# Designed miniproteins, single chains: the designs that were tried, part 9

Each design is a single chain, and the fold is of that chain. pLDDT is the mean over its residues in the fold that is shown.

## One batch from the design tools (miniprotein)

Design m284
Fold by ESMFold2-Fast:
Structure m284 (fold): chain A 68 residues (1-68)
Amino acid sequence: SARTQQLLARFDAEYEAILASSDDPEERLERLSELTVRILDEMQEADVPGAEHDQLVTHMVERQREVA
């Protein structure tokens, strides 16, 4: 859906900005956790379909693991 694609694109853009702003894994994880909470709240408000919800959550979890 257009909303899911918008949320994914925003997550990726902010993820790249976080990585560019700091090379500290702890700071990166803190910022990514803040971003993840914001995206999850918007997914709940938008009633994103379950399969799309799962895909986006998996993507965000994998990104957090990459910086841990």
Scores: mean pLDDT 82

Design m285
Fold by ESMFold2-Fast:
Structure m285 (fold): chain A 101 residues (1-101)
Amino acid sequence: YFEKLKKGWEYLKNGDYDKAIEYFEEVLKANPLDPLPYIGIALAYFKKGKVEEAQKYLDKAKEIADRNKNYLVKMILLPLEPLTEEGVKKAEALLDRLIKS
């Protein structure tokens, strides 16, 4: 689980957005109620300029985080409301800290 999540994150940081999405989707197949891969997919689509698709995955991440009462993930989602380039940079910094720890 964590190895695939970390690989998806590394591909995202390296600009390989398609591979990042593939790795995050593999994590979701094993854990469909994990909001973190949905955030990763949303960030990848935003970086590809597919803002509408990014928003759909972000909305799914919020739905799951609310259902699971995952306040840590809700804090990562806060700078992504509204979905902006500045908010994406802040969310990426928070996720990088969590994945490295």
Scores: mean pLDDT 79

Design m286
Fold by ESMFold2-Fast:
Structure m286 (fold): chain A 73 residues (1-73)
Amino acid sequence: MVEEKLEEVRKFLEEQFPALVAEVEAAREQEAGDSPAARRAAEILRTHPPEEAARLLAEMALEGFEKKLKEKL
């Protein structure tokens, strides 16, 4: 189930990259709800193993952060 994979990905990220997890959670609070980004994340979790999903979600968070910076400029 997607939710179980998300929890496993979260544990992996918390163990390896606690600072990154804090950034990702802050970004997700801003995107609360069924946004396109949330659906993309769910699809990644559904189609990829936890380690691969963690990498892809980190890349997605980085892309979101970059867009946010460009929009402020």
Scores: mean pLDDT 61

Design m287
Fold by ESMFold2-Fast:
Structure m287 (fold): chain A 78 residues (1-78)
Amino acid sequence: SAEREHAIKQLEKIIEQLEQLLAKETNEQARKKLQEAIDILRQTIALLRQGKLTDQQFKDLMAQALEKVREAQKILEG
């Protein structure tokens, strides 16, 4: 569907932004959390392409990825 294709493109843009942050980051614990967020988003795209995600599962994966980004931010803020 057009909505699924739009969601995938938005996730690809978020991954690109997170990869740019990861490339500039020197804190190993923050890097690990950013990588975990990227991995969740990449898995989400793969499952969306396969038609294997419910709306609730998509929401849960997005919440998990956001939590990893917040954990990275907390590490960097001290």
Scores: mean pLDDT 89

Design m288
Fold by ESMFold2-Fast:
Structure m288 (fold): chain A 103 residues (1-103)
Amino acid sequence: KVAEAQKLMQQGQNAMKNKDYVSAIRLYSQAIDLAFQAGDFKLRRKGIENKLDALEKYVKENPDDLKAQARYYSIKAWLYMEKGDVEKAQEYLNKYLELYKKI
């Protein structure tokens, strides 16, 4: 599973180079799931960070996709909480909640 997760990570990176952010998000999501199942928490965290980067670029190109923006802010808030940055986590959680009112 680790080798398969690493292959999916590489495919996601290739999608990013081609600016295919939708494919990158999907490939990184699959890599995250396989890394978690394999117990490779470092690879899982790297996958989450790469997925967040792909989602950030997707959202910048698709500003009207409110559901994608909400997902981005939710993951961003979670990541800042894990890093202990409570102020930034609260900032992104508030952005998520504000978007949720519009959906």
Scores: mean pLDDT 84

Design m289
Fold by ESMFold2-Fast:
Structure m289 (fold): chain A 64 residues (1-64)
Amino acid sequence: ENADPEAGIRRALIEIALAIVEHLDGVKLSQEERDAILQELMEKYPEIPDDLIGIVEEEVARRL
């Protein structure tokens, strides 16, 4: 476990964005799919991008 609060905030924001996209698009992702998207975005974006919701929506669409 990494006790980096910035990483924790980024993770929480991505998880919230995933929940919003799931609700708005009527999609249900497995925990494994959510974890995979979370890991990829955490590695690809060291800082939260301005269009986080759009990026998450694109990744969800790519997985479906």
Scores: mean pLDDT 76

Design m290
Fold by ESMFold2-Fast:
Structure m290 (fold): chain A 69 residues (1-69)
Amino acid sequence: SMKELERQKNLANSMLLFIRKTTKDVGLEEARLSAESSKKNQQMILNGAKEALQAYTDEEAARLARLAA
């Protein structure tokens, strides 16, 4: 469902932001490598969810355009 996709996207975004903030605050070199791996995994999840949402948004836009015609 769309709610599940949005929830997954929000979780991935929140995780990415948390990793960025934590890594920036501590400034650890080891933390940077760990953060990069985590970011890559979350980015893959986010990209998948965005692709699905993009397709849905395009369908909605087409429907609205037909209603406006």
Scores: mean pLDDT 73

Design m291
Fold by ESMFold2-Fast:
Structure m291 (fold): chain A 97 residues (1-97)
Amino acid sequence: KKEEIAKELEKLKKEIDTLIERLNAGDYSVIPEAAETLLKLHDFLVKHFNFPEESTLAKLPKNEFTKENIRQAVIEALKIAKKTIDELLKSLGYEYK
């Protein structure tokens, strides 16, 4: 169980790293993919960690921002999600060491 959970978290972390890299390179086409990745993380946390549905760190703004503000908000949300994954992996006893 823990090993399977850790592998899924590591996969999501790698996807998040790729999304951050592409957004920093100006590839705005990945914003919908970033939203899906953050939703997958949220669903995973709710299912496996009893994570509160409304206290997610993985919500994306979908409107009410300029294109650049949306990009920055998405990058920030992805960084928070990555940090959350790192903390969860450590809590499960899995680290990149």
Scores: mean pLDDT 69

Design m292
Fold by ESMFold2-Fast:
Structure m292 (fold): chain A 113 residues (1-113)
Amino acid sequence: SLEDFLAKLSPELQAKLREVLTLMGRALVALTMAETYKTEEDKETAIAALKDLGRTIRDVADFIKVSPDVQKKLDELLQKALDKVKAGDYEGALQSASDAVRLLMEEALRYSE
């Protein structure tokens, strides 16, 4: 379970990953609103949510000392999400953000083994 996974991690890493998951949930809501209403305000809200998520992902990646190759892949996925939302591809933005979170979770597990 997610709780069993998190329980194997340090308290600081648990807190950071819970924050990543919370911000991912906020990004999902913001992207869905932007796709539904197609307003500039909702698009700006989605961009802000993705930037908040990206900052927290980078903080966690730095904390667990991911390799430069992994850091580059995370940065590429997060930038792709921003580029996709600017282009009005909210589904593509969600996919790229989800891929970044998945990669981070895999690295957190490796760090804790």
Scores: mean pLDDT 89

Design m293
Fold by ESMFold2-Fast:
Structure m293 (fold): chain A 106 residues (1-106)
Amino acid sequence: SIKEKILSIFREFKKKLEEAFDKYNVPEDAKETFLNIVDEMIKEIESIPEDASVEELKARLEKLFTRFLIWLNLIKDKLSDEAYNAILRIFNEFEEKVLKILKEAE
């Protein structure tokens, strides 16, 4: 299903974030915050009805993307420029993969 494909992409996103956090020595409190946010996003997607339209899925995912970026901006001052840019790149690649799945489902 589309929902299962999206969940798979979110789990890969979480893995890539964990790897980047370790590589760029992101502080433990920031790591925990980000991983908890991603886990909450995964739970929100799991709660979406199986009969939800592609348009509804897209709207809910866009809200989750906005939420992640707000949190990223809140902790930007705790991150090195290299770490911030790496997380942003990982997020952008993740968003593109999700949007591609939604576009292919239209």
Scores: mean pLDDT 84

Design m294
Fold by ESMFold2-Fast:
Parts: C-alpha cells; sequence; structure tokens
Structure m294 (fold): chain A 70 residues (1-70)
C-alpha cells in the first residue's frame, strides 16, 4: 500500500537526518564547552530535548504507517 510505504520512508528519512543533526550538535557543543562550559552544557540540553520531540514524531509516523498497512 503506497500510503504506508511513504509514511515509513518519511520516518526513516527523519531518523537518518536526526542522527546527523545529533552528531553535528554534539560537535558544536564540544567547541562551545571549550570556550564556555555552562553554555556548552545548555546547548547539549537543548539538543537532547529537540531529539526527544523528533523521536516522538518518528514514532507517530511509524504508527500511522502500521495503521495504513492494516
Amino acid sequence: MEKAELLFKAAQTTRENLEESRARGQALADELEAKDPVEGQRLRDRTQRAVALMEEYIRNLEEAAKEAAA
């Protein structure tokens, strides 16, 4: 079913982009921490919160794909 396949691909692409964003966010936080440890930690905390929201969105897409496949 085309709808289920597209929702699954959306979830997969979002997950791949999230992993790249997480890695880049970690590198930037490391650079910032070297100059300002407090602001570096805040950047890590902000990134982790954003990741949690994106993981929820990915789960919602995966559930929608399963429902569309049923």
Scores: mean pLDDT 83

Design m295
Fold by ESMFold2-Fast:
Structure m295 (fold): chain A 90 residues (1-90)
Amino acid sequence: MEEKEKALETFRAVAERVQKRMNETIDKLIDSPEVAQELKEKLEKRVEEVIEKAEEYSKTHDAQEVQEYGLDLLGKMVEEMNKELYKALQ
């Protein structure tokens, strides 16, 4: 139990840092405030969904499985957000 709780806390901290860094990148690269705001809102929603999925997964899986699953979801989310960022720059 404690190991899974620590894995989830660590995952949340990583997800929050990724969100913060991507928000900074959006603000630097996107000249339109409206487009930047839309991308940041979409990022926030996706980060929340990834955290919720990791929490749900933790109910039936161990700490290592939760970490691996969470990092895979986070990586896929970052790839999709980067694609949207590149489209906004074109």
Scores: mean pLDDT 85

Design m296
Fold by ESMFold2-Fast:
Structure m296 (fold): chain A 61 residues (1-61)
Amino acid sequence: SMREALIKIAESVIEAAKQRGIPVEVESDEELIEAANKLISEELERAVDNAIELEKKRLEE
């Protein structure tokens, strides 16, 4: 289901944040999804910047 997919994605985002030393504590699936949504927005901006830099380097080759 869509909800299961969202929870799984949220869990992955929160685990990645914990591994990076970001303190995240959630008590419910709703809190998990909200916390992950904020972290995803921050990570997406970094990922886009990194992808642009990588493509520029690849085109230079």
Scores: mean pLDDT 74

Design m297
Fold by ESMFold2-Fast:
Parts: C-alpha cells; structure tokens; sequence
Structure m297 (fold): chain A 71 residues (1-71)
C-alpha cells in the first residue's frame, strides 16, 4: 500500500537522501523507478513539507506521484 511504502521511505530517509530513500522503498515493494523519477518525487516531498504538510502526508503524495508515472 502507499502508506507502507511511505512509512518505509521515511525510515530510510533518516540515514539516506530523500530521493534515494523513495527509490529503495519503492523497489522493496516491487516498483523499480529511475533516478529521475525518484529525484522528482523527492522534490515534491520537499515542496509539500515547505507548504506545511506533515512528513507522512508529504511522503504519501511523493510515493503516489512516482507510482502514477509507472502507468
């Protein structure tokens, strides 16, 4: 689920750059993404956090964005 991927990405982001954390979280759930998609998802995460979204809500939107690009 998006929630489980977002939770994994947040945990990984404690020790890794956000875009790397997003990529590794998605790959661990069977969704391989390019570095370009992961970087764009990371940018969305930071934009949403700067706009006042919680870390978890921002990460869910970033993960959702990456998954939509895989369709």
Amino acid sequence: SIDEIAKKALELSKTQPVHVAIKEALESFGYPVSDDIAQKAGDIYFDLVSGGKSLFEAMKEAVKYALELLK
Scores: mean pLDDT 87

Design m298
Fold by ESMFold2-Fast:
Structure m298 (fold): chain A 76 residues (1-76)
Amino acid sequence: MAELELFRQSLAVQLQKLAAEDPSVAENLQRFLKELDAQETLDEALVTSVRAAAAIGEPAKQALHEALQDWLEALK
């Protein structure tokens, strides 16, 4: 699997988990997932993810950190 697709999958899992735990950010997280799916390169996906997580706040930034760790482990 390509690095971009692994990152998207890792992040989607963490964002879906967060949406289930905190319904107040679920709509914002759904928009984040939609923006992520629109990116064609890993660099664009990473920049978009940092920006979107910063706009949503700390829970989304933590989800992104967990997704990055999962992604790095998957690349081993």
Scores: mean pLDDT 81

Design m299
Fold by ESMFold2-Fast:
Structure m299 (fold): chain A 79 residues (1-79)
Amino acid sequence: SAEEVIEMIELLKKETEKGVDYLISQKKYDEALKYLEDAKTALEELKKLFEVDKDPKAQELVDKFLEEIKKKEEEIKKL
């Protein structure tokens, strides 16, 4: 269901944020960047598997999360 897809994306976002913040706290910046890359891969797989492009709400959520990942990557690269 669309609700289950949204819950999966939100869970992935929470797990990604926690993992990245932890790695940054340990000064493991390369590992933090790898963690973000893995999250992008997981989002692309979810997008393909659940035809997210056919659900405007799921597509918007994925697009926002991808934008947040890109911003976080840029922040880490400046450290």
Scores: mean pLDDT 83

Design m300
Fold by ESMFold2-Fast:
Structure m300 (fold): chain A 98 residues (1-98)
Amino acid sequence: SLEQQALRKAAQTSTAVALIGIGGAQQARILVARGDYEAGLQAARDSRRRARELAEESIKEISKYPVADEGIEMIERTLRKAEGILDETAAEAAALAA
C-alpha cells in the first residue's frame, strides 16, 4: 500500500539520519580529543548538513503520498534530535578552537 511504502521510506530515512547524528558527533569528538578543534567543528557541521539534506529529500519523496503525515513527523523528530546533538558538539569544538 501507499501508506506502507511511505512508512518504510520514513523508517529507513530516520535510521540513516540518527546514525549520521550519532556517528558525526562521535567523529567530531574524537577529532576534538586529538586537539583537531577546527576539523571537529567541520565534521559536526558537515554531518548536520548531510542529515538535513537526507531528511528533506525523503520528506519531498513521501509527501506525494496521501498518508505521509506520520512518516514526515517521524523524520522531522529524528532530524531535530540529530541536529541538537551535532549543534552541541559543534559549539563545544568552536569554543575550544577560539
Scores: mean pLDDT 87

Design m301
Fold by ESMFold2-Fast:
Parts: sequence; structure tokens; C-alpha cells
Structure m301 (fold): chain A 65 residues (1-65)
Amino acid sequence: MKALEEAKKTIEKLGEDSGVIESIEVKGNKIYLTLRDTGIETAETEALARMVASVYGAELEVEVV
């Protein structure tokens, strides 16, 4: 779906400077985001991703490794 792809691209772009994104995938109607655990940077990136997903109406699942 266009909205899911736009949300994914926005999350990737905003999160690239943090260096904590391990992977991001769209499966069905949901975005799967895998983050490396670095403490504050991981928490901030997760919060940003959740905000972006909410704006686009996309479901988001976050996994920390």
C-alpha cells in the first residue's frame, strides 16, 4: 500500500542518522522495525517511528535486538 511505503521511507530517512535501525520491512498491512539496543537513541528512534506510523495510519511492530 502507498501509505505503508511512504511511512517506511519516512522512518528510514529520519532514523538513518541514529544508526540504530537494523531492518525495516512491510508485510501485509504492517511495518516491522528492528532496532539495535543502544539505550536513549533506540528509545528516541522507536518514539519517532511510532509517531510517523500514526500519522500515516500504519500499524507498526518494533523489535529490539
Scores: mean pLDDT 79

Design m302
Fold by ESMFold2-Fast:
Formats: sequence, C-alpha cells, structure tokens
Structure m302 (fold): chain A 99 residues (1-99)
Amino acid sequence: SESNKRQAQYIFSIMKQAAGINRKVGDIMLQMHEIVKRYKAGEVTKDQALQELKKLIKKMVAILQEEYPQYNIPEPTEDLLDELAKIAFDDYMAELERQ
C-alpha cells in the first residue's frame, strides 16, 4: 500500500542515519550490502536476497526500537518488511550501478 511504502521510506531513512553513528546498525547495513552484491554476482536469487534482507531489517528494527525509542518505529508487519527489503535492495543496486 502507499501508506506502507511511505512508512518504509521513513524507517529506511532512520536506518541509514543510524548506520553512520551506531556500530551495530552499521554492521547490519554492511551485511545487507553484501547480500545485494552477491545477488549482482549471480550467487543468490532475488527472492533469496529479499528474504535475507527481511531477516536483517527485522534485527535492525529491534535495535532502533531499543536504542532510539523517540522515532516511534512500530513492530513491522510482513507487508512493511517486504517494502523495507525492496527499498533497501533498490537503494543499494542503484549505488552499485553508479560505481
């Protein structure tokens, strides 16, 4: 839904900001980038990459809820996790295409 997409964009912006200042969040973001690189190298399918991204995003959301409660990040539904994984995948694919 459009609401889930906007919420996912908001959460993803917080994840990117936190990755620059929080080592745990930064480490997870690095793992997410490696999954997308493995997809680009033909080592995993897109479905496998998206499923692994969902697992890492869920872990990152838990850290953000604990360490940054002021952002009021909700417990993500499966639909929200799907949108977040797609945004993260597309964002890093775009970054790799610019290199």
Scores: mean pLDDT 88

Design m303
Fold by ESMFold2-Fast:
Structure m303 (fold): chain A 64 residues (1-64)
Amino acid sequence: PLDLLREAIRAVMAGDRERAKAILQTLLEQGVHPEKLQEALAALDAGDYERAKRILFEALSDML
């Protein structure tokens, strides 16, 4: 889960919305931080990559 979350952050930073969403869907299926990941998906759907990135870094911090 941690490595997938890092990959999602890299995808967001690269502007790869579809890859980021696919990784976040996989993490949601695994039960990883569902509230934060749902918020990150909503931010990506809105085109707010900075908000999505911030939420994902918060989720990463919570896992460490």
Scores: mean pLDDT 81

Design m304
Fold by ESMFold2-Fast:
Structure m304 (fold): chain A 77 residues (1-77)
Amino acid sequence: MLYQAREEAIERATKKLVELGFSEETARRAAEIALSPLPDHVRIQRLVDELGLSLDQAVEAVNIAQESLYEALKEAS
Protein backbone atom coordinates (compact mmCIF):
# COMPACT_ATOMS: atom_id res chain seq x y z
CA MET A 1 0.00 0.00 0.00
CA LEU A 2 2.53 2.70 1.08
CA TYR A 3 5.12 1.19 -1.30
CA GLN A 4 2.72 1.51 -4.27
CA ALA A 5 1.87 5.13 -3.35
CA ARG A 6 5.61 5.97 -3.15
CA GLU A 7 6.29 4.54 -6.63
CA GLU A 8 3.35 6.55 -8.05
CA ALA A 9 4.64 9.66 -6.27
CA ILE A 10 8.11 9.18 -7.81
CA GLU A 11 6.56 8.99 -11.30
CA ARG A 12 4.41 12.10 -10.70
CA ALA A 13 7.24 14.13 -9.15
CA THR A 14 9.58 13.13 -12.01
CA LYS A 15 7.09 14.43 -14.61
CA LYS A 16 6.56 17.70 -12.72
CA LEU A 17 10.33 18.28 -12.39
CA VAL A 18 10.85 17.61 -16.12
CA GLU A 19 8.18 20.28 -16.83
CA LEU A 20 10.26 22.71 -14.72
CA GLY A 21 13.31 22.15 -16.98
CA PHE A 22 15.19 19.28 -15.32
CA SER A 23 16.46 16.41 -17.46
CA GLU A 24 14.52 13.15 -17.05
CA GLU A 25 17.48 11.43 -15.33
CA THR A 26 18.04 14.32 -12.89
CA ALA A 27 14.28 14.65 -12.25
CA ARG A 28 13.90 10.93 -11.44
CA ARG A 29 16.92 10.94 -9.11
CA ALA A 30 15.68 14.13 -7.43
CA ALA A 31 12.21 12.57 -6.93
CA GLU A 32 13.77 9.42 -5.38
CA ILE A 33 15.88 11.49 -2.96
CA ALA A 34 13.01 13.89 -2.12
CA LEU A 35 10.65 10.96 -1.39
CA SER A 36 13.15 9.04 0.77
CA PRO A 37 12.14 8.55 4.45
CA LEU A 38 14.92 10.90 5.60
CA PRO A 39 14.54 14.25 7.46
CA ASP A 40 13.90 17.24 5.15
CA HIS A 41 17.34 18.79 5.80
CA VAL A 42 19.09 15.51 4.82
CA ARG A 43 17.04 15.23 1.60
CA ILE A 44 17.81 18.87 0.69
CA GLN A 45 21.54 18.37 1.40
CA ARG A 46 21.66 15.22 -0.79
CA LEU A 47 19.94 17.04 -3.67
CA VAL A 48 22.55 19.82 -3.48
CA ASP A 49 25.56 17.50 -3.03
CA GLU A 50 24.67 14.62 -5.40
CA LEU A 51 22.82 16.47 -8.20
CA GLY A 52 24.36 19.96 -7.98
CA LEU A 53 20.98 21.64 -7.45
CA SER A 54 20.79 25.09 -5.88
CA LEU A 55 19.27 25.30 -2.40
CA ASP A 56 16.11 26.85 -3.91
CA GLN A 57 15.84 24.03 -6.49
CA ALA A 58 16.33 21.39 -3.76
CA VAL A 59 13.57 22.91 -1.58
CA GLU A 60 11.25 23.08 -4.62
CA ALA A 61 11.95 19.41 -5.45
CA VAL A 62 11.06 18.36 -1.88
CA ASN A 63 7.81 20.39 -2.04
CA ILE A 64 6.86 18.87 -5.43
CA ALA A 65 7.62 15.38 -4.07
CA GLN A 66 5.38 15.93 -1.01
CA GLU A 67 2.51 17.18 -3.23
CA SER A 68 2.99 14.17 -5.53
CA LEU A 69 2.88 11.78 -2.56
CA TYR A 70 -0.36 13.42 -1.33
CA GLU A 71 -1.93 13.03 -4.80
CA ALA A 72 -0.83 9.37 -5.04
CA LEU A 73 -2.24 8.56 -1.57
CA LYS A 74 -5.55 10.26 -2.44
CA GLU A 75 -5.94 8.18 -5.62
CA ALA A 76 -5.10 4.95 -3.74
CA SER A 77 -8.19 5.41 -1.51
Scores: mean pLDDT 80

Design m305
Fold by ESMFold2-Fast:
Structure m305 (fold): chain A 87 residues (1-87)
Amino acid sequence: SAREEEAAKIAAFLAWMADYLRANPDASIEELRARALARVAADPSATPRQRAAFETALDALEALWRDTDGNREVLLRWLEHAAAPAP
């Protein structure tokens, strides 16, 4: 369904951010945001609703970054949990 395709695309986006943080331990939140936005811009199949969801996820990640003073372990756990399918 369109809802399942949307959820899968959002999960893939979150998983990509987690993989980026693992591969780039010195990356700033600004670098992650710039790379994430470039990835979204390069995807012509992304719907307006999916783009809004990606922006919401980035805003949530930035808020978590501020609240945890850049605690990468907490950020990665959040991304992994958010990307996981609901039981």
Scores: mean pLDDT 80

Design m306
Fold by ESMFold2-Fast:
Structure m306 (fold): chain A 92 residues (1-92)
Amino acid sequence: SEFDELEKKFITVATKLLIELQLNLPPRKSTLDEMVELAEKFAKLEKESKDPEVQKRAKTMIEEMRYLLELALQKFPGDKDIEEALKKIKEL
């Protein structure tokens, strides 16, 4: 399903982010850009899907992505790339 494909991409990108954070490295801009793109795709899926379970799960994925970026920003306060990515996801 389209959701399953997006979820696999999320796991890959979230894993990259978590590894960068564990190594005390700020997330790469490419990782942040992929997070924003995936959040936009989940937001589209939430709006266009007729399945209420898919809608709920898509919304939960966006909330998880926001949470991960808030954790990244706590570790790297003032990082403008993280702030911009977080702002874009909060506006979804």
Scores: mean pLDDT 89

Design m307
Fold by ESMFold2-Fast:
Structure m307 (fold): chain A 81 residues (1-81)
Amino acid sequence: EQEEIARQVADTIVDAYLGRASEAEVEQAMELFKKLSLEAKRLMYELVAERFRELGYDDAAEAAERLARIADEKIREGVEV
C-alpha cells in the first residue's frame, strides 16, 4: 500500500542523510517516490521531518516540513505532481 511505501522511502532518505544508504538504495527509493500519490508524498515528507527533529537536524527538518506544505497545497488545488 502507498502509506507503507512512503514509510520505506522516508526511512531511506533519513539513512542516506546519515550516510547509511547505498546509491542503489537511494535510486530504488527515488523510483518508489515517483509512484507515490501526492498524499503519500506529503506523508513521506512529514515522516522525514519528524525523524530529523528527533535527531536534532533542525535545518533538514524545516526543509522537509516546507516540502510537506507544498504537497498539501497541491492536494488542495487538485494538482498532480
Scores: mean pLDDT 81

Design m308
Fold by ESMFold2-Fast:
Structure m308 (fold): chain A 98 residues (1-98)
Amino acid sequence: MKEEVLAEYKEFVEKHEEEARELYEKLENGELTEEERKRLREILRKVFELELKGHGLTMEDVEALAEGDKAAIEKFKKLGFSDEALEKLKEIYAELKE
């Protein structure tokens, strides 16, 4: 793991954790506006990109995984991702696609 990526991830999560929690609470209550939905997506996308970067992965790798590319599936499995984790990554990617 690159220490720089881990430090960037921690700082971003700590800085935006409260904002993300408030937006998630509004989403659960059906109160989330279109503007707030875009903001939540931006926060989640940045968190996701930083987590991927920590594993030496990119959004392109997740896109290939979501499209069922066998080489991408094998790459993620070799990094220790379970089938359940792969399905979760595809769900996150689909949500971030609008």
Scores: mean pLDDT 75

Design m309
Fold by ESMFold2-Fast:
Structure m309 (fold): chain A 83 residues (1-83)
Amino acid sequence: MGYFTKATEEDIKRMEEELEKAKKEGDKYGEAVSLAQLGDLYYSLGEYEKALEAYKEALKLYKELNLPTSVIEEKIKEIEEKL
């Protein structure tokens, strides 16, 4: 696996801007991916409750778009076991 780098507030802000852009453009795929990445960033910061919320929103969109959900579902389960 690659080098581990802790997420920063700037990384979260950038991803929130990507999410907002996707919403404005009607890009449901970009919206779903941005939410999943926000979940990853919150997870890296140890903010498990925020990570869980972001992943659950991403999962909803992944199901609507018929995208693979297993990875997000596994991440949600791991976080729920930590809380």
Scores: mean pLDDT 79

Design m310
Fold by ESMFold2-Fast:
Structure m310 (fold): chain A 100 residues (1-100)
Amino acid sequence: SPIRKEVIDLTAFNIRMAGALFDLSLGAPIQAVKDAVLADIDDFVSKNKSKLTPEDLQRLDEIKAAIAAAQTHEQLEAEIRRASRLVNEITDRILAKLES
């Protein structure tokens, strides 16, 4: 089912974002956390490419740029939380269209 795939992808993404936040709380190097989170966003885009709008891709590119630009653990934590909210919003919209 398409709906199940999107839910699995979202759940996996949220677990990875939670792991990134946990790693930051333990003092993990900021660059390693950035690289992991950016790879996770790229994986989400790759798996959902046919369901993403141009506006979704633009918003995801904006959050990727913000993550790359983060200079402190506090800034990176805020951008990881923002990425999680954006991906949840996009997934909810995709699921709503699939149920229609």
Scores: mean pLDDT 84

Design m311
Fold by ESMFold2-Fast:
Structure m311 (fold): chain A 85 residues (1-85)
Amino acid sequence: SSKREQMKAKLKELLKEEAKKLNLDLSLFDKPVEELIKLAEEEMKKAGYTQDQLDSFRKLIAASDEEEQKLYSLSTIVGIEKERK
């Protein structure tokens, strides 16, 4: 496996541990990438993120591969929940 793939796997496990501490449903990590992107954008909107921040997120997603899109979306969802706890 490439070093990039190994690092992405480690980041995913770290996000799962954070999600577990926040009492988030771990089935979130099994969702399709398109659903995760939509959930991340909805959580950003609910959290009061600006249109510029949403556009930056969308640009990041468009420049990313599928696993990166999942990681960025999950990181956004978990990060917003962490800020509220």
Scores: mean pLDDT 82

Design m312
Fold by ESMFold2-Fast:
Structure m312 (fold): chain A 94 residues (1-94)
Amino acid sequence: DLLEYLRAVAYAEAARDAAEELLRSDVPEEVKERALELARRAEEYARRGDAEGAREALESLRELGPLAEELTERALRRAEEAIEAVERWLREQE
């Protein structure tokens, strides 16, 4: 399913963006390592076309602390906006 794959990619990209912002912050090294692990997991799910798995990995970033929660909420909103834009574009191609 192309749409499912595109959703999975959007969530994985959001997870990567949130993890990269955490890497540039002053959070503990353990938080940075966990964020990278979750971003890698989201990308692995995306490669399999598993949007639910990619979203769960992204949402798991919330548990890493207040900054991670804020960055995850922002990234999730951007991912949902991108998904809606793609769905609209695909309808126009019909």
Scores: mean pLDDT 85

Design m313
Fold by ESMFold2-Fast:
Structure m313 (fold): chain A 98 residues (1-98)
Amino acid sequence: MELPPREEQLKEAREVAEKSKNPKLTLALYYGAIVLLEELGEEALREVEARVRPKAEEMEAAGVPMEEVAKEVVRLLIERLREAGLEEEAEEIEKLLE
């Protein structure tokens, strides 16, 4: 079965983000994951998860707020997209945090 178009997936992500405490940050997380899955597949998402896990655990143990942990996840997503040459998509996600 065909995956939904990116714009439809982003529409759903925006609806989820609007219900969150930080809509821009939540949208950046979903957008990053959507682009990573579409362009690089599940293996690339697992690579980002492997980079995130130890950092998130360290930050949570240090009492860092969940919002700051989520920002670090977005930074790692942006780095992985740039490593793959997806600079335009990486810049779009980075601008959501401005």
Scores: mean pLDDT 79

Design m314
Fold by ESMFold2-Fast:
Structure m314 (fold): chain A 85 residues (1-85)
Amino acid sequence: MRTWTGRALTKDGEEVVVTISEDGVATGGGLPESDAEKADEKELAYVRAAIEAALKAGGTPQGLGGPTDEQSARFQALRDEALAE
């Protein structure tokens, strides 16, 4: 299973590691808005690649979640976009 790992700071200033699996599942603490915006393209590329890999393997991306509600919404939007292709 492929896994992508990123690093972020929470709103409380705590450093966390976010891991994204082939299923598009992300684990870790909340991402600050500013850091999420700056890392947007790279994070979206990882999530898109994970969703495409899961679909290619004959699976359906499930349990998409980010460290924040905003990240989870973006991950789910990428899944919906990939499924529409």
Scores: mean pLDDT 48

Design m315
Fold by ESMFold2-Fast:
Structure m315 (fold): chain A 65 residues (1-65)
Amino acid sequence: MAKTKAAEEEIKRLGEKTGKVRIVSTEGDTITVELEKGDEITQAMMEIALAVIGLAHGVKVETVL
């Protein structure tokens, strides 16, 4: 589905720009992302960005450490 690809592209760009997130797997409408454990502000910002991408594209984003 186009929405999953668009979300994956945004997550890849976020990872390239920050070095803090990486896509682990994609299953249906669920994207699993590895989040680098770091300072609380950076983690919170990455989680918010991932949640916004998920909501904008109608996909579920799950984070793992």
Scores: mean pLDDT 78

Design m316
Fold by ESMFold2-Fast:
Structure m316 (fold): chain A 84 residues (1-84)
Amino acid sequence: MSEEEKQKIVDEFVKRIEEILRQSGARVLEAKGEVKGDTLTITVVVEDLALSPEAAQEIARIVSEAMKKLNAKKVEVRVLRPDD
């Protein structure tokens, strides 16, 4: 799988995560992801931290699917505020 194909897959999963966060009431300013080696990193910049249990479960399912498609062994989810 090419780097371009991997990034496209990551971008699609990140967009799904953004939609779930926004539907649950989070104000998402930026979301991005990348794969380096065996690690999938997802970074989300949010003003408000709002996450329902249902949204959390759906995000976990999406992350698991992404890891399988990208053959990632580890995942890091980073939640940042826009203040730095």
Scores: mean pLDDT 78

Design m317
Fold by ESMFold2-Fast:
Parts: C-alpha cells; sequence; structure tokens
Structure m317 (fold): chain A 82 residues (1-82)
C-alpha cells in the first residue's frame, strides 16, 4: 500500500499545479497532524476547507484525482487509528 507520506506528496503536487499557497497550507496541516498537534477530525476539517478553495481552480479531471487521493489518505488514517 502507498504510505501516508506518499499520498500526501501526490496531493501536494496536484494542489501546487493549481495553487502553490494552498499546497503549502496542506503540507503544513499534514505536518501538524503527523506531529500529533491536531486530531484526525481537525485535519479532515482543515483539508475540507482547502478543498473548498480549490473547487473553482481545478479542472473536473484534477478534482476527481484529488478526491480519489484524499479518500485513500483518510482511509489509511482511519486504519492507523485502530
Amino acid sequence: MPSLDELAEKIIALIESADPELAKEFAKVYEEYKAGKISAQEFAKRVGEIFAKLLPKLSPEQLEELEKLLSELFKQILEEQK
């Protein structure tokens, strides 16, 4: 399975192609989650806010890819909480 870090890197690269500042925001939030500074729930909330800002900036194809990557990322986060 791809690691959380590999999924995060793919997500960051996709966001950076549309908005480098939102990519930095995602990277910062992911680092805070990995450091245990925020909960999985807070991480999901912050990622949702970033995704909302990306909706008018991404093509339909990029949005579909981002949704798939985010779904896999959160699936692995939920599995690691067991």
Scores: mean pLDDT 81

